# Designs tried in a protein design run: designed miniproteins, single chains, continued (3). Part 98

Each design is a single chain, and the fold is of that chain. pLDDT is the mean over its residues in the fold that is shown.

## One batch from the design tools (miniprotein)

Design m11389
Fold by ESMFold2-Fast:
Structure m11389 (fold): chain A 67 residues (1-67)
Amino acid sequence: SLVEAVEKAYEAVKQADTPKEAGILAGEAMREAGAPKSLADAVAYTVEQVSKEEAINGLKLALESLK
């Protein structure tokens, strides 16, 4: 489900040491949870461009919007 994919991306970003690693781990987590590659790649790209705190906050808001 999309909720599960975003939740896994959120947890992956929290474990990452760098923005590039956060992007890679978030993208992989989303693909493994069944998200389309285009969506997983878009999330990975966005996570790489922002701070870890902004990425975490953005994914948290995305989870809230998927109710």
Scores: mean pLDDT 81

Design m11390
Fold by ESMFold2-Fast:
Parts: sequence; C-alpha cells; structure tokens
Structure m11390 (fold): chain A 63 residues (1-63)
Amino acid sequence: MSAEELAKILLSFPLPSTVYLPTPPSSTEQPGQVTLRDREEVIEHFKRYTEVFGYEFDESYFD
C-alpha cells in the first residue's frame, strides 16, 4: 500500500469514528484500533504511521 493510498483511505472514514488500522511495530496501545475524532487526528495518526513504516509524509495528500 502506498502512503497516498493510505491517506485517501483514512480521509474516507466518517468522523468521529473508530477504525481498524495496521499496528505500528512499537505501539504500546491496543493493536489495530484507533479513534479518529477529526481531520487533525487523522493527519497525526498518518504521520506517525509513515514514520514507523518508512513512508515519506506529504501534507499535500490531505489538501
């Protein structure tokens, strides 16, 4: 999955919502589950995900 595809998928969810997403290797939270309350939380989660999995973060995906 490309970073752009992941960004589009995350933005397609109705907000607020709880979604099941791939768990980062270093996650200490419950695996695979996140609550996205607004667009900013989507962006923050995506940024953290891209940092963990080595994708380049590009804010233009969310414009």
Scores: mean pLDDT 59

Design m11391
Fold by ESMFold2-Fast:
Structure m11391 (fold): chain A 62 residues (1-62)
Amino acid sequence: QEKVDQLVAAALAGDPETARKLAEEISKEDVNAAIQAYNRAWEAGADPEALAAMGEVVRKAL
């Protein structure tokens, strides 16, 4: 959960590189947690570039 919160915070801050890295780490352990982080960031109005980076990582992990 701590990494999921960090990922959402990075996306909201408009940091696609950090969002991608955290999404990759989370997806490696639990892809469902990465999907939940993506949904939370999207509903919260996160940066489109960060959302795209997260979505790409999740899509590759599925």
Scores: mean pLDDT 82

Design m11392
Fold by ESMFold2-Fast:
Structure m11392 (fold): chain A 71 residues (1-71)
Amino acid sequence: MSPEQKRKANGSMMVLLAEAVEHPELTELATRAIRAAVNGDSEAVREVARELEERGALRASEAAFTIAEIL
């Protein structure tokens, strides 16, 4: 993983965390995505990203998709 990819992944993780703070109902999904990302499970992160998109949480969904693409 390049330094640029690591920076982008960290930025997306911060966006996902901030969205969960502003919208507590997203906490379970955000936690699941972060746990999957730490484990390198890109498919699990992508699954959460789709669930976030279905709920209309577009910023959180975009952040999760970005994390999945970098993994």
Scores: mean pLDDT 81

Design m11393
Fold by ESMFold2-Fast:
Formats: structure tokens, sequence, C-alpha cells
Structure m11393 (fold): chain A 91 residues (1-91)
């Protein structure tokens, strides 16, 4: 559970960083190296997460409900977007 959540959170962070790099469109060697590093890390995490995704689906629903209880609808949306990113990156 904790390992799956940590990996999912890292994939979300990677996706956000990739989106920021794409939005600024930096045509630098440093930006290309950063993007390549992020893609490699995401690929490793995707390979590790695939067997756990279906088992975790019910657990993610419970986490979204708990997040909504503590932080309201916005907190639930964060957990749901986080899981959507994990699912997309794990494909």
Amino acid sequence: AAELVAAAERLREIGERQARLAATAPNTEEARAEMARLQEEAARLRAALRPLLEEAEERVAALAEEAERRGGEGAREVVERFWELVLELAR
C-alpha cells in the first residue's frame, strides 16, 4: 500500500514536471536531459506498478473518499487525478 502510493505520487510529480517542461518549450540540452531522465524513471515505475493496478483500484476509491472527508471535494479530485495519471503512465 505505502509503496504503491509513493510510486503513484512520484509518477504524478514526473507528469507535472514533464507538462511544465512542455509548456515552457525550452530547446536546451539540459531540458532534454531532464525530460529523458523523467521518462526513464516513469518507465521503471510503470513496469513495477502494472501488476498492482487492478488490486489497488478499490483501495484508491477508499483513499479518494477519505481525502474528501478531510479536505472536501477538492482533495478527492487531487487523489482521483493522481490515480488517473498513474493509470495513464502505467499503460
Scores: mean pLDDT 73

Design m11394
Fold by ESMFold2-Fast:
Structure m11394 (fold): chain A 90 residues (1-90)
Amino acid sequence: SEKEEVQRRLLRAVADILALSNTQSPEDVLAEMRRTYEELRPYLSEDVAQALEEGIKDVEAAIEAGESDEKIRQILNDYAERIVQLADEE
């Protein structure tokens, strides 16, 4: 049950971050990603934790490079799909 609760919390957090990307600035979305990572990190598998950390770094780099909001949302969607697939395999 604890593993299922962590999985549900992770999937909900991913969905919430994607929803926020439609209404909030990329910087605010990045802050939510970092917060989610810190809160869930002790419960995540190494593969899921690594994927989320890489996603955070890629979004941060894209913001610093002045990439478009559309490009940043594409990065978010790609990492969300990967995280969901990894979580579902557990």
Scores: mean pLDDT 81

Design m11395
Fold by ESMFold2-Fast:
Structure m11395 (fold): chain A 94 residues (1-94)
Amino acid sequence: SAEAERLLEEVEEELKPVFLELQRFGQQNPETASQIAQIETLINQALEAIRRGDFRTAARHLRQAARILEQLGLHDSARKLYELARRAEEAARA
């Protein structure tokens, strides 16, 4: 849908700094590779859910990824994913 495409473009743009932080963190902390892979998988699952118009599932995956980011101390990226999850939840109610 047009609504899903618009949300997808906005979320992909907002995720660019998150992926940059993950790349930098992973280079400095190679022991966290499995947790970073899990975050990337959850984000990709969220993007796929948005493409399907399943905004509630997208919000759930983004919140799960944000929790792992908090555990890694990546608080700015975690905050961004919580904000994106809120937007996805709002889209589900529209």
Scores: mean pLDDT 88

Design m11396
Fold by ESMFold2-Fast:
Structure m11396 (fold): chain A 62 residues (1-62)
Amino acid sequence: TVTGTLKPGVTITLPSGVVLKAGDTVEITKLNDEEAKVTNLNTGEEAIIPLYLADIIISLLE
């Protein structure tokens, strides 16, 4: 599990339609070799995403 704050100027729209905005605190939990769960701790919204997309989001966290 990785927790961090999205960098200034970053906005990410997930395939589910969940939006992660600059300054949001995001938690990412690996579920298996293909999928991760992303939780926006500011909104309580969560989504299951491909692991490659989780890696991209982690690279955008502070």
Scores: mean pLDDT 83

Design m11397
Fold by ESMFold2-Fast:
Parts: sequence; structure tokens; C-alpha cells
Structure m11397 (fold): chain A 74 residues (1-74)
Amino acid sequence: SHMPAEAQAAFDKVEPELRKELIDLGVSEEEADRLVKNGRIAVGQLVLGGYSVEEAIESVRKGLLAKAQDLAEK
């Protein structure tokens, strides 16, 4: 599915910082890239489902950070 242009632009703006936060938590660059790619898809789906871009990004960011923490503990 195509991501709405506004959501795409907003995610592009936060993506570098988010990717760095994931790597700083101890996940590999490959795993961080995978998480960010999945997060972009999730943001698009939430916005299409009626969430605001800000709500979608915050929800996905929290989920990715929690998942990265779980991965780093293994």
C-alpha cells in the first residue's frame, strides 16, 4: 500500500534520529534498517486508519524502541 505523502515526509524527517536511537540501544545496523522499514509501513497504515501523522509516528516510535530493547537483551 502507498504511504500518504504527508506521512512519508514526516517519517523521513524523524527517520535518521530514530535509526540512531535504535543502534544506540544495541541492535545491529541491519536490524535497525529492518525496524525502520517496518515502522514506515506501520505509520502509513495507522494514518490510513484515521490516526494523525503525529500520533502514528509517536505510537510506532515507542513500539520500535521497545522491540529494540527486547532484541538487545537477547
Scores: mean pLDDT 82

Design m11398
Fold by ESMFold2-Fast:
Structure m11398 (fold): chain A 71 residues (1-71)
Amino acid sequence: EEEEKKELLDFLRKRGASDEVIKEAETMSLEDLRALKTAVENEGITTTEQVRSLLVAIRRGRADGAAPPTL
């Protein structure tokens, strides 16, 4: 798990993510990092600004997408 996380962070670095973005990505869950990588690949994102915007969007989307309790 930790090894996969490092691989995902390395992928982001190779796509031009800054050290600041990598630090923020390190605080994300493995699942969020997988989503970020998939979105970066699908959209062909190559700029640090776009990677950062997508990272923020994924964090917000997950928080907003939490299912309400069924009770």
Scores: mean pLDDT 70

Design m11399
Fold by ESMFold2-Fast:
Structure m11399 (fold): chain A 93 residues (1-93)
Amino acid sequence: MEFEGTAEFKGATVEFKLKIEGDKVTGTFRGKGEEEEGEISGKLEGDKVTATSETGKATFEGTLVEKDGEVVSIKGTFTFAGQSAPFELKKTS
């Protein structure tokens, strides 16, 4: 499963891509207009997605959202440098 979306973080837009294969979560985040992207890795336990950046400065905690028996999105909270923002990632594939 692949998911994409954005979060607003103190006037900046952060772009997210997550991939879930079995219980393994991988992904990237990038500030819109930034050249570098950060890598995220984590796990899926039941409906709960947890992931952290390589530096540990960014964390993600979310839940798989189902509609009519199908996973449609992940709703979660993104925390970076001690500040948190909610986000939703839509399933793309």
Scores: mean pLDDT 78

Design m11400
Fold by ESMFold2-Fast:
Order: structure tokens, then C-alpha cells, then sequence
Structure m11400 (fold): chain A 55 residues (1-55)
């Protein structure tokens, strides 16, 4: 797969998890929110590493 396609996939995953984290926050489910935020941070690190390869 191209690096651009991998970047797009990571962006979509981060966006989806962000929506889920917002829903968890609205529901007062801080444990689920914290778990989702941790996953988002991991994906953001992967995205930064990928961006360094694309440049």
C-alpha cells in the first residue's frame, strides 16, 4: 500500500476513535474515554512516523 493510503487509514481511525471518546465523555464514562484517548495517542505517534517517511 502507498504511504498516502496508510496515512488516510490512520486519519480515519483517529477520527472514529475521537468520536467514540466524545460520546464516552458525554455519557460520563471516563474509563472508556481514557482508554480511547490512549489508543488515539498511539495512532498519532504512528502517523508522525509515517509523515517523516512521506516528506
Amino acid sequence: SSLQQQRQQLDQQIDTLGEQAAQALHAGDHSTMDSLLQQIRQLQVQRQQLDQQIS
Scores: mean pLDDT 85

Design m11401
Fold by ESMFold2-Fast:
Structure m11401 (fold): chain A 93 residues (1-93)
Amino acid sequence: SMEEELKELGKKLKELLKKAWENKNNSEKLNETLDEITLLVHEIVKLLEEAGKKEEAEKLKEEVRKIIEDMFQNNMPIEEALKKLEEVFEKIL
């Protein structure tokens, strides 16, 4: 079911977020983990859209895009970005 699939992806997302925290001072591993988070978010967005949850899909996509942009373009501290990602995932998933 979609609910079981979303739960499994949400669990993977939490594990990747933990890995990002553990590698916050290793730029190469952090960037690899953020890429994995972005790909997984894209999969979750597609599932939400297919389920008719278009508003939740758009919110997730936009909030994650904004955090990643602020991190790489606006010098947002890594720890602040990771906390904001956690808050977005808890609120939408």
Scores: mean pLDDT 86

Design m11402
Fold by ESMFold2-Fast:
Structure m11402 (fold): chain A 88 residues (1-88)
Amino acid sequence: SHMAEQGRELLERIRRIAEKTIAEMEELLKKGASAEKIKLEGDIGLGMMRIIYAVGKLIGALTPEQAREMERIIEEFERKGKEILEKV
């Protein structure tokens, strides 16, 4: 359906942002970057994912299952980001 197609595209964008941002945060940690710099990368990624989620909800593009999966990805991202920051 049109709704499921839009939701799949937005869900895929959130997955890509989460994966890329975690990889960038881990790379910054390996290079001895400050907690502030690593946190900024995490905050930008989180902000982008939250905007995509909010837009998807606003335009009615998400099935309930897609919305729950987006929330799960965002929650897991926040946990992983905190774990990386604890290693600084």
Scores: mean pLDDT 89

Design m11403
Fold by ESMFold2-Fast:
Structure m11403 (fold): chain A 89 residues (1-89)
Amino acid sequence: MNDFEAEVLGAFGEMSNTVGMYDTAIKLYEEALSLATDERTKAQILGGLGRSYFNQGKYQEAIEKYQQALSLHPSPLTQANLAEAKAKL
């Protein structure tokens, strides 16, 4: 099912982020987001996408993804990540 596939791709995105492969993480998260139908899953993927942009120094793009994630599902971690990204501008 699309949600399961999105979660698997999101997990690969998180792994890519952890090992510093940020461009790969972004591509995996974007593909995951295109398949996701559940708002919570979309928010998790958007949070990961925001972290990938943040790690590349693309703070404005990170802010946009974190704000999108929070609009779909509240998360204290995503709120903290948003505040950190805003502090970099």
Scores: mean pLDDT 86

Design m11404
Fold by ESMFold2-Fast:
Structure m11404 (fold): chain A 68 residues (1-68)
Amino acid sequence: DLEAEILEGLAYMAIGVANIIFYKSKDPQAAIEFLEKMKKRVEASGSPVAPELVAEFREKIKEIKESM
């Protein structure tokens, strides 16, 4: 499933970008905003893998919030 593979790849790249924003730029708010935006896009896809990817985003957002 090409669409699911692309979505999964994009989701993991988004988490990587959020890690860079959070750890290198020291901007937890910008990292959370970016992840929330990407989460909404994944949810809107209707893909069968979207619930799993949304859970990954939620865990990362929680991790960043707990570090604030």
Scores: mean pLDDT 82

Design m11405
Fold by ESMFold2-Fast:
Structure m11405 (fold): chain A 93 residues (1-93)
Amino acid sequence: MSTLQALADQLAAFLQSQGYTVLSTSVSGNSIRITIQGDPSDIANIAQQIAAFLQSQGLTVISISIDTDRGIAGISVQLPNGTLVQIIITINP
C-alpha cells in the first residue's frame, strides 16, 4: 500500500471514530481528498481535529485554509521524507 493511501485510510478511520460519515476518499499524486456528510459550518472544528491527528502521527502541518461557507478545508502537511501533501476535506450536507 502507498504511504498516501495508508494516510488516507487512517484519516477516514479517524473521522469515523469522531462520529462522521465518510462518503469517499481519493488519492491522486500528492493530494488526498476526503468527503464527509454533515453540516458545512463544522469545517473549522473538523480541520482542527485533523491537524491535531496529523501532528500526533509525526507529520508537520504547514498551513490550514478554511472556507466555512462551502464546508471545505485544505491542510498542507510535510512527510518525514520532505514530501508536501495536500489534504482536502469537503463536507456535503
Scores: mean pLDDT 85

Design m11406
Fold by ESMFold2-Fast:
Structure m11406 (fold): chain A 95 residues (1-95)
Amino acid sequence: SEKEKVLERAETFIKAANDLIKDIEASLEYAKTLPEEERKLVAEFIITVLEIMIDKLNKVLEDAKKAGVPEEVIDRLNETIKQLEELLKKARELA
């Protein structure tokens, strides 16, 4: 069903985003140790990756709401997007 496909997509993207969050947090800490030129380059790369993931998750969230997936999944998508937006703010401060 459409709902089952959207639910599977939501779970897949939540997992991918959480793995990305861990990697980005480590990369941001590493970036702080770099010379300014390299730090800005790493920050710009992180910004690009985060913007792409946020866009994808927002589309998944819209589809999930329309398909009537469980509220728990909607809440987890919203929480994951908020975490990515906070990392995006931190990356922009380093760029």
Scores: mean pLDDT 90

Design m11407
Fold by ESMFold2-Fast:
Structure m11407 (fold): chain A 95 residues (1-95)
Amino acid sequence: SKNRLVVLVGASLTMLALHFYMLGLKELADFVLDTENEALRLVEEGKYEEAYEIVKKGAEKVLEYAKKNLDEKDVKIIEKQLEEILKLMEEVLKL
């Protein structure tokens, strides 16, 4: 169950990065993938709380960028995607 939630978090972050690539936001997409890779490294070391903090800080930076540079509609979609990712990470911490 924990492994399944970790896979879903990784898949969700990869989908978010692909969404940014499709919008032409390569640097933001690369940032999301770098955040995913660092979080997965921490998970492999059993450092789930540290992985959560990296994803949370990454999400805050992504949302700040979106609010400054994207339309309100895209901001709302990104905010919901980030909220779902963080919720999945919180469920990993409970197991």
Scores: mean pLDDT 85

Design m11408
Fold by ESMFold2-Fast:
Structure m11408 (fold): chain A 109 residues (1-109)
Amino acid sequence: AAVWEEFMRRVEAILREYEERLAARAPSEEEVRRVMLEIVEEALRAARALGDEETVRALEELREMVRRGASAEELDAFGRRLHEAGLGGTPAEVAVAAVRTIREDAAAA
């Protein structure tokens, strides 16, 4: 419970800071990727703290996708694969949903 609550607070804080920066200026692709990677790193910390090795491996795959500039469609497909693998309700599901939303918002700008 405490690990999950702290993880959610950290992700919410990252997203809030990102939205405040967006209100001032359009983000660069570099800034978008940095924010997405920050969210994935927080999810990796939570998964490691929970001892969930399968979720850690999924998040390492997500991290490489983000580094390569995966599209919102690719992130959505990854989210579906996570659910099919039984990784719903994990930090990986939260991370993929958050980075997909950031990618969609950036593509719409």
Scores: mean pLDDT 85

Design m11409
Fold by ESMFold2-Fast:
Structure m11409 (fold): chain A 75 residues (1-75)
Amino acid sequence: MREQQFQIDVELSQEVARLYREAGGDPARIRELAERRIAEMEKAGADPETIERFRRMVAVAVNGALERARQRAAA
């Protein structure tokens, strides 16, 4: 049970990292790519819990990118 959850978390984390790199750290691009992935997951009938975990991981990545952007804008 927990091993399965850990494997899912690792896979989701790797996907979020991929989207972050593809977006070049742009929060708007991260959100765009993530929404496409979420739509694909929902279409494929993925577990709501898996989708929610992915959304939370994406939110952390987006918030980090936004904070970096805010610091540059405030300079």
Scores: mean pLDDT 77

Design m11410
Fold by ESMFold2-Fast:
Structure m11410 (fold): chain A 96 residues (1-96)
Amino acid sequence: SELEEAFEKGDVEKLRELALNSKDPETQVKAVRLLAALGDVETLREIVKKSKNEEVQVEAVRGLAALGDEDTVKEALKSKNPKVQEEAKKMLEERK
């Protein structure tokens, strides 16, 4: 699997490509989860801003929350995508 190979090598650039550009939405979401597992906050921040897939943006917000990037999660509250906005609220509430 391209996902498994990229993750084992720590290939953030390949995982970023798969998260943003894969034609399979499931592959995009899995790539985001692997980026979160690698602790790559910067690429996750980029995905929240650049992804056209709402589920991918939601998964990136979850990853950022898990990694402690509260500032980007708070910025996601301003998202025009209702599911992204709702997930950001939920992640911030779970930290109480």
Scores: mean pLDDT 84

Design m11411
Fold by ESMFold2-Fast:
Structure m11411 (fold): chain A 74 residues (1-74)
Amino acid sequence: SYEEEAREIAEEALRLAEEIEKNAKSLEDEVTAGVLYLVAGVIYSLLKNKKEITEEDVETFRRSVENVKKVYEE
């Protein structure tokens, strides 16, 4: 289901945020971790409020995490 996919994306975002935070050496790393925590928080908020998660929502969440990861890995 899209709700399950959204949860998996949120969990991935949290794992990445925790890893970046643990290894943070710059303000930019801290900001990157913060953005991933924010993305996960938005997804969990939507799931908690029982709003219908669409395929487009899942694609948007996935792309958001990918964009943050790409910037961090550059």
Scores: mean pLDDT 81

Design m11412
Fold by ESMFold2-Fast:
Structure m11412 (fold): chain A 95 residues (1-95)
Amino acid sequence: SKEIEQKIREVVDKAVEEIAEIMGISKEEVDEIKKKAESDEEYLHMMQALAGAKALEQLKVGDAETQKEIDEKMDQINRIVQETGVQVKKLKSQL
């Protein structure tokens, strides 16, 4: 079980790193989310929610080009979360 738990952590940590890079989330903000999350799955979803909040904040002053860029970034983040969630569920089924 420890090997599978480690694989789950690695998969989630990689997804969180990609989300942070795409939406410009700082290491400090990532670390605060990690402290609050009770599970790897919650950590992933909290990071998705933070990315969404930052997207909305960027849209407040953006033009149509900014809207398109943010939409593309959120589509990419949502895909990462969905694919990572599938991998985590498969790994958990082996516990």
Scores: mean pLDDT 86

Design m11413
Fold by ESMFold2-Fast:
Structure m11413 (fold): chain A 68 residues (1-68)
Amino acid sequence: GLSDEEIEEVARRFGLSPEQAREIENFVVRKGTTEFSGEEVEELARRLGVSPGTAAQALVEIVRRLQA
């Protein structure tokens, strides 16, 4: 998984709390996939209280870091 430092970097970059960034990581790990539908991104955005665009961008970065 991502370190607390990496979570804080993602949070700062996308205007999220560290808790919101960690929830995005948990969503990726729980789904077991790197492919997400627009509907799944909208569900995540609603859960976090952020725009779908913010959720999508943070999701892509978290997936990239998890695959490194």
Scores: mean pLDDT 84

Design m11414
Fold by ESMFold2-Fast:
Structure m11414 (fold): chain A 91 residues (1-91)
Amino acid sequence: KEMEELKKLVEELKKELEENKEALENTELNKYQEFELKMVEAAINGDIEELEKIYEEARKWLLENKEDESVLKRLDKLYEELKKLAEAAKK
């Protein structure tokens, strides 16, 4: 049952990303959204190691590209939430 709840959360996150895409279209932000989507997919698979690797790569990319600090903070919060989901999904 938990897997179905996690999948619903994943769908809601994907929908939110799509809604934000039209308001914040930018090449750097589009790549960030790709990182977020990959992290979400790793979390539903319970692959904590993959989630962590994507998070570290995304964070490094944001720092190297001098992206807005708010984007980095959003990534950090997303990672913590998705890590908990991945642990629940792992079983």
Scores: mean pLDDT 72

Design m11415
Fold by ESMFold2-Fast:
Structure m11415 (fold): chain A 118 residues (1-118)
Amino acid sequence: SMAEKLEELRRFAARVLLEMWQKLFDLATNPNVTPEDVKKLAEEGIKRLEELLQKLKEVNAPQSVIDLANQAIEEFKRAKELAETDIYKAFSELEKAVGLVRQLAREVKRWADEQLAA
């Protein structure tokens, strides 16, 4: 049912946020972090957000929610590009990406709750 799809979408978005937040924390606290570690997290973030985008499109989510997912993907891409030249700036872009994932998870929850109440 649509209600089951919306509940699954909400859980999936929350899980992506939790995974990205935990991995970012692990990298930020690692004194031996490498450019490859940053690239790997960015690539995982892009992949998970592309999976989320597919789910959002299947339920006809608002364009504003889709735009947030695309913005988060672009920040992960920037982190990947910067990893070898400026690892500290790459970390800043990862923090921005995870912040957008947090906003995205919140907006997905709000929209899903509104659809279920209508």
Scores: mean pLDDT 89

Design m11416
Fold by ESMFold2-Fast:
Structure m11416 (fold): chain A 73 residues (1-73)
Amino acid sequence: SMEDFERAVRSGLEAAAQGDEVAAASGLAEIRKHAGEELARRIGELADQVRAGRLSVEEALRRAVELGREMGI
């Protein structure tokens, strides 16, 4: 569901922002479960930008939800 997807994305992005790579990897696996490999890969790129300080968690989450809707989640 979209709620499960958004929850998994938020968790993964927050982990990436905190430098918790184990939790970030777990979050990406949960995203892959709900959304598939390609969308998970694109969300991973957003997590990389959050980790680098280029995007906030909230900005990355908004973009991820938009991608999920575009890709049929």
Scores: mean pLDDT 84

Design m11417
Fold by ESMFold2-Fast:
Structure m11417 (fold): chain A 80 residues (1-80)
Amino acid sequence: MEEEEREKKRKELGRELTVEFLLGSARETLEYARKEGDAELEALAEEVLRIAEKIAAGTASQEELNRLGRLWEEIAIRLA
């Protein structure tokens, strides 16, 4: 109940950092994947973009936030 307002505040702070970081990096990765024809990277980047857009809208679920970390780990491995 009272935690709901604190959650909104934390989402606002996370949105500025996470959306800026994730949208920028995911768009870059998506462009790179499409240029290289890497369908696997393209799918990962599209999934991250979708979650980042939900974070921006304040509609991201806890499951989506948990998946975000794993998706970025996979992208980082693919780009290394």
Scores: mean pLDDT 72

Design m11418
Fold by ESMFold2-Fast:
Structure m11418 (fold): chain A 92 residues (1-92)
Amino acid sequence: MMEEYRRKMEELLEELREAIEKGVKEEEIVELYKEAVRALAKALGLERAGELALEAIDRLEEARRRGEDVAAVREEFDERHRAEGEEIEAEV
């Protein structure tokens, strides 16, 4: 179920992960991620997932701007996202 949505989200997360790991903010990548997430969430009725993902992006950008530990913030979000995904799969 929703394999196409899941695959696209995983690809976007990998692109974002690489950008964060390089310590360089690529505005083009961030905008691409936001636009794709909004479009997928709206089209599939998964607005909550889209909002959560966009909130995480905003949190990472703010943390980086303030000189906070971006890697720690990202890891915390990734862990929470994985837990929610497992709960959905368990009901299938």
Scores: mean pLDDT 61

Design m11419
Fold by ESMFold2-Fast:
Structure m11419 (fold): chain A 80 residues (1-80)
Amino acid sequence: SAKERAIERLRRAIEEETDPAAKAALEYGLELLERSRNVLQMIGAILRLIGDILDETDPAAKAALEFALEQAMEALKGMP
């Protein structure tokens, strides 16, 4: 599924990430996607990620959150 592919991409990004702030942001994004079981919960995750991106001052963490947001939006497109 689109959600399974998004989760796999996030897991791969976490394994390759060397910046601790970016890695923590990716792990946070992964947790949000994994716990989102339906469309409304995934929309909630997307809104939280948007808020977190707006408040983030670390550029590496911000880029990681933006990647997580992209994965959440792709997962949403494939949800029933």
Scores: mean pLDDT 88

Design m11420
Fold by ESMFold2-Fast:
Order: structure tokens, then C-alpha cells, then sequence
Structure m11420 (fold): chain A 99 residues (1-99)
């Protein structure tokens, strides 16, 4: 069962989603990851579709790290690109849902 977020939670969701998008634009992947983690905690029981996109992004980042450690740099870059795409999609969806 899902719950509706409070108005204060909606403002925080939008703020964190905007922080993810800004960090991605600046190439600050650590800041993007930190904001995305905080966003996931807020959306897990309110907007499961946003949480699912964030969880998939984390799996692609882990996949990229595994490929990089095995020397498959091309596969690592493809997985990283997919993770960044999913982070952007999640943030944009969160902003739309929290209107």
C-alpha cells in the first residue's frame, strides 16, 4: 500500500530531484549519487516507479564497476551511460509526480 506524500515531502522530493539533475549537468557523479540515495528513501513508499528507476540506476553503476575491474571498458561505459539516463528519468518523473 502506497501513501500520498505530505506537501513538505513533495517540496523535498522536488528539491532532491533538481539536485540530481544539477549534479548530472555539472558532472558531479558523487553529488548526483548522494542526492539520488536521499530521493530513493523518500519515494520508496510514495512513488514506486521513481524508486524502481533509481534502483535500476544503482544496478547499472555496479555493472559498470564490475566491467571496469575486468578490463571491459566499452561495456563499463555503456552501463554507466545507462545509469545516468535512468537517474535523469527518475529525477524528471519525481518532479512531475510531486507537482
Amino acid sequence: PLREPSEEEKEEIRRLAEEVLRALEEGDLEAAGNAASRLEDLVLNTYPEVANLLQRAVLYLATAAAFESSGDLEAAEEAREKALELLREAAELAIEKAK
Scores: mean pLDDT 86

Design m11421
Fold by ESMFold2-Fast:
Structure m11421 (fold): chain A 68 residues (1-68)
Amino acid sequence: DPRLAELRAKAEEHEKKADELTSKAQQYRNDPSKREEADKLLEESKKHRDEAGRYRVGVLTLEADRAA
């Protein structure tokens, strides 16, 4: 179970980071001078969401192994 806990923690970490970056990007989009910074934050958020999804697949795979 340490591996399952670690994968969940990493998935949650990346999901939390993606949410933070998305919220910050939305705030920056209201400022025309920060539009490029907002776009960069959205790109980083997407990368964190992709990474979180990868860890979530790892969690599901291990949970399936445990259920069998």
Scores: mean pLDDT 81

Design m11422
Fold by ESMFold2-Fast:
Structure m11422 (fold): chain A 58 residues (1-58)
Amino acid sequence: VPQPDGESLATAVVQGAKASGLKEVTLTLPAGSLTDEQIETARERAAEAGIKLTIREV
């Protein structure tokens, strides 16, 4: 299912991280998979939940 916004991505990451007991998550994505706005939204949302999200584009 496509995730057109960074908030949906951040929510999924936060839920998965909490279920797995993780406080830091690194996502490696192909360049252009997310817009800069979606990346910023995802980082902000994750930080609010106490999860450090790092996104790497290759």
Scores: mean pLDDT 74

Design m11423
Fold by ESMFold2-Fast:
Structure m11423 (fold): chain A 63 residues (1-63)
Amino acid sequence: GMLNSPETVGRTIAVRMKEKLGPDASEEERQAWLDRVREGLRAAGYPQEYVDAVIETVERELE
């Protein structure tokens, strides 16, 4: 992608989570989805600092 900043990726993930989980999603369902995102980014070889920044952005966007 042209922009691979953790903030851009995190915002994209947050939009996708809102669309897939809907307004009735529990905090547990959101946390499980975030855990899957974290696992996927680590499996793809991204450094821990990048993964943490993506997840922090997602959590901020979900508030």
Scores: mean pLDDT 78

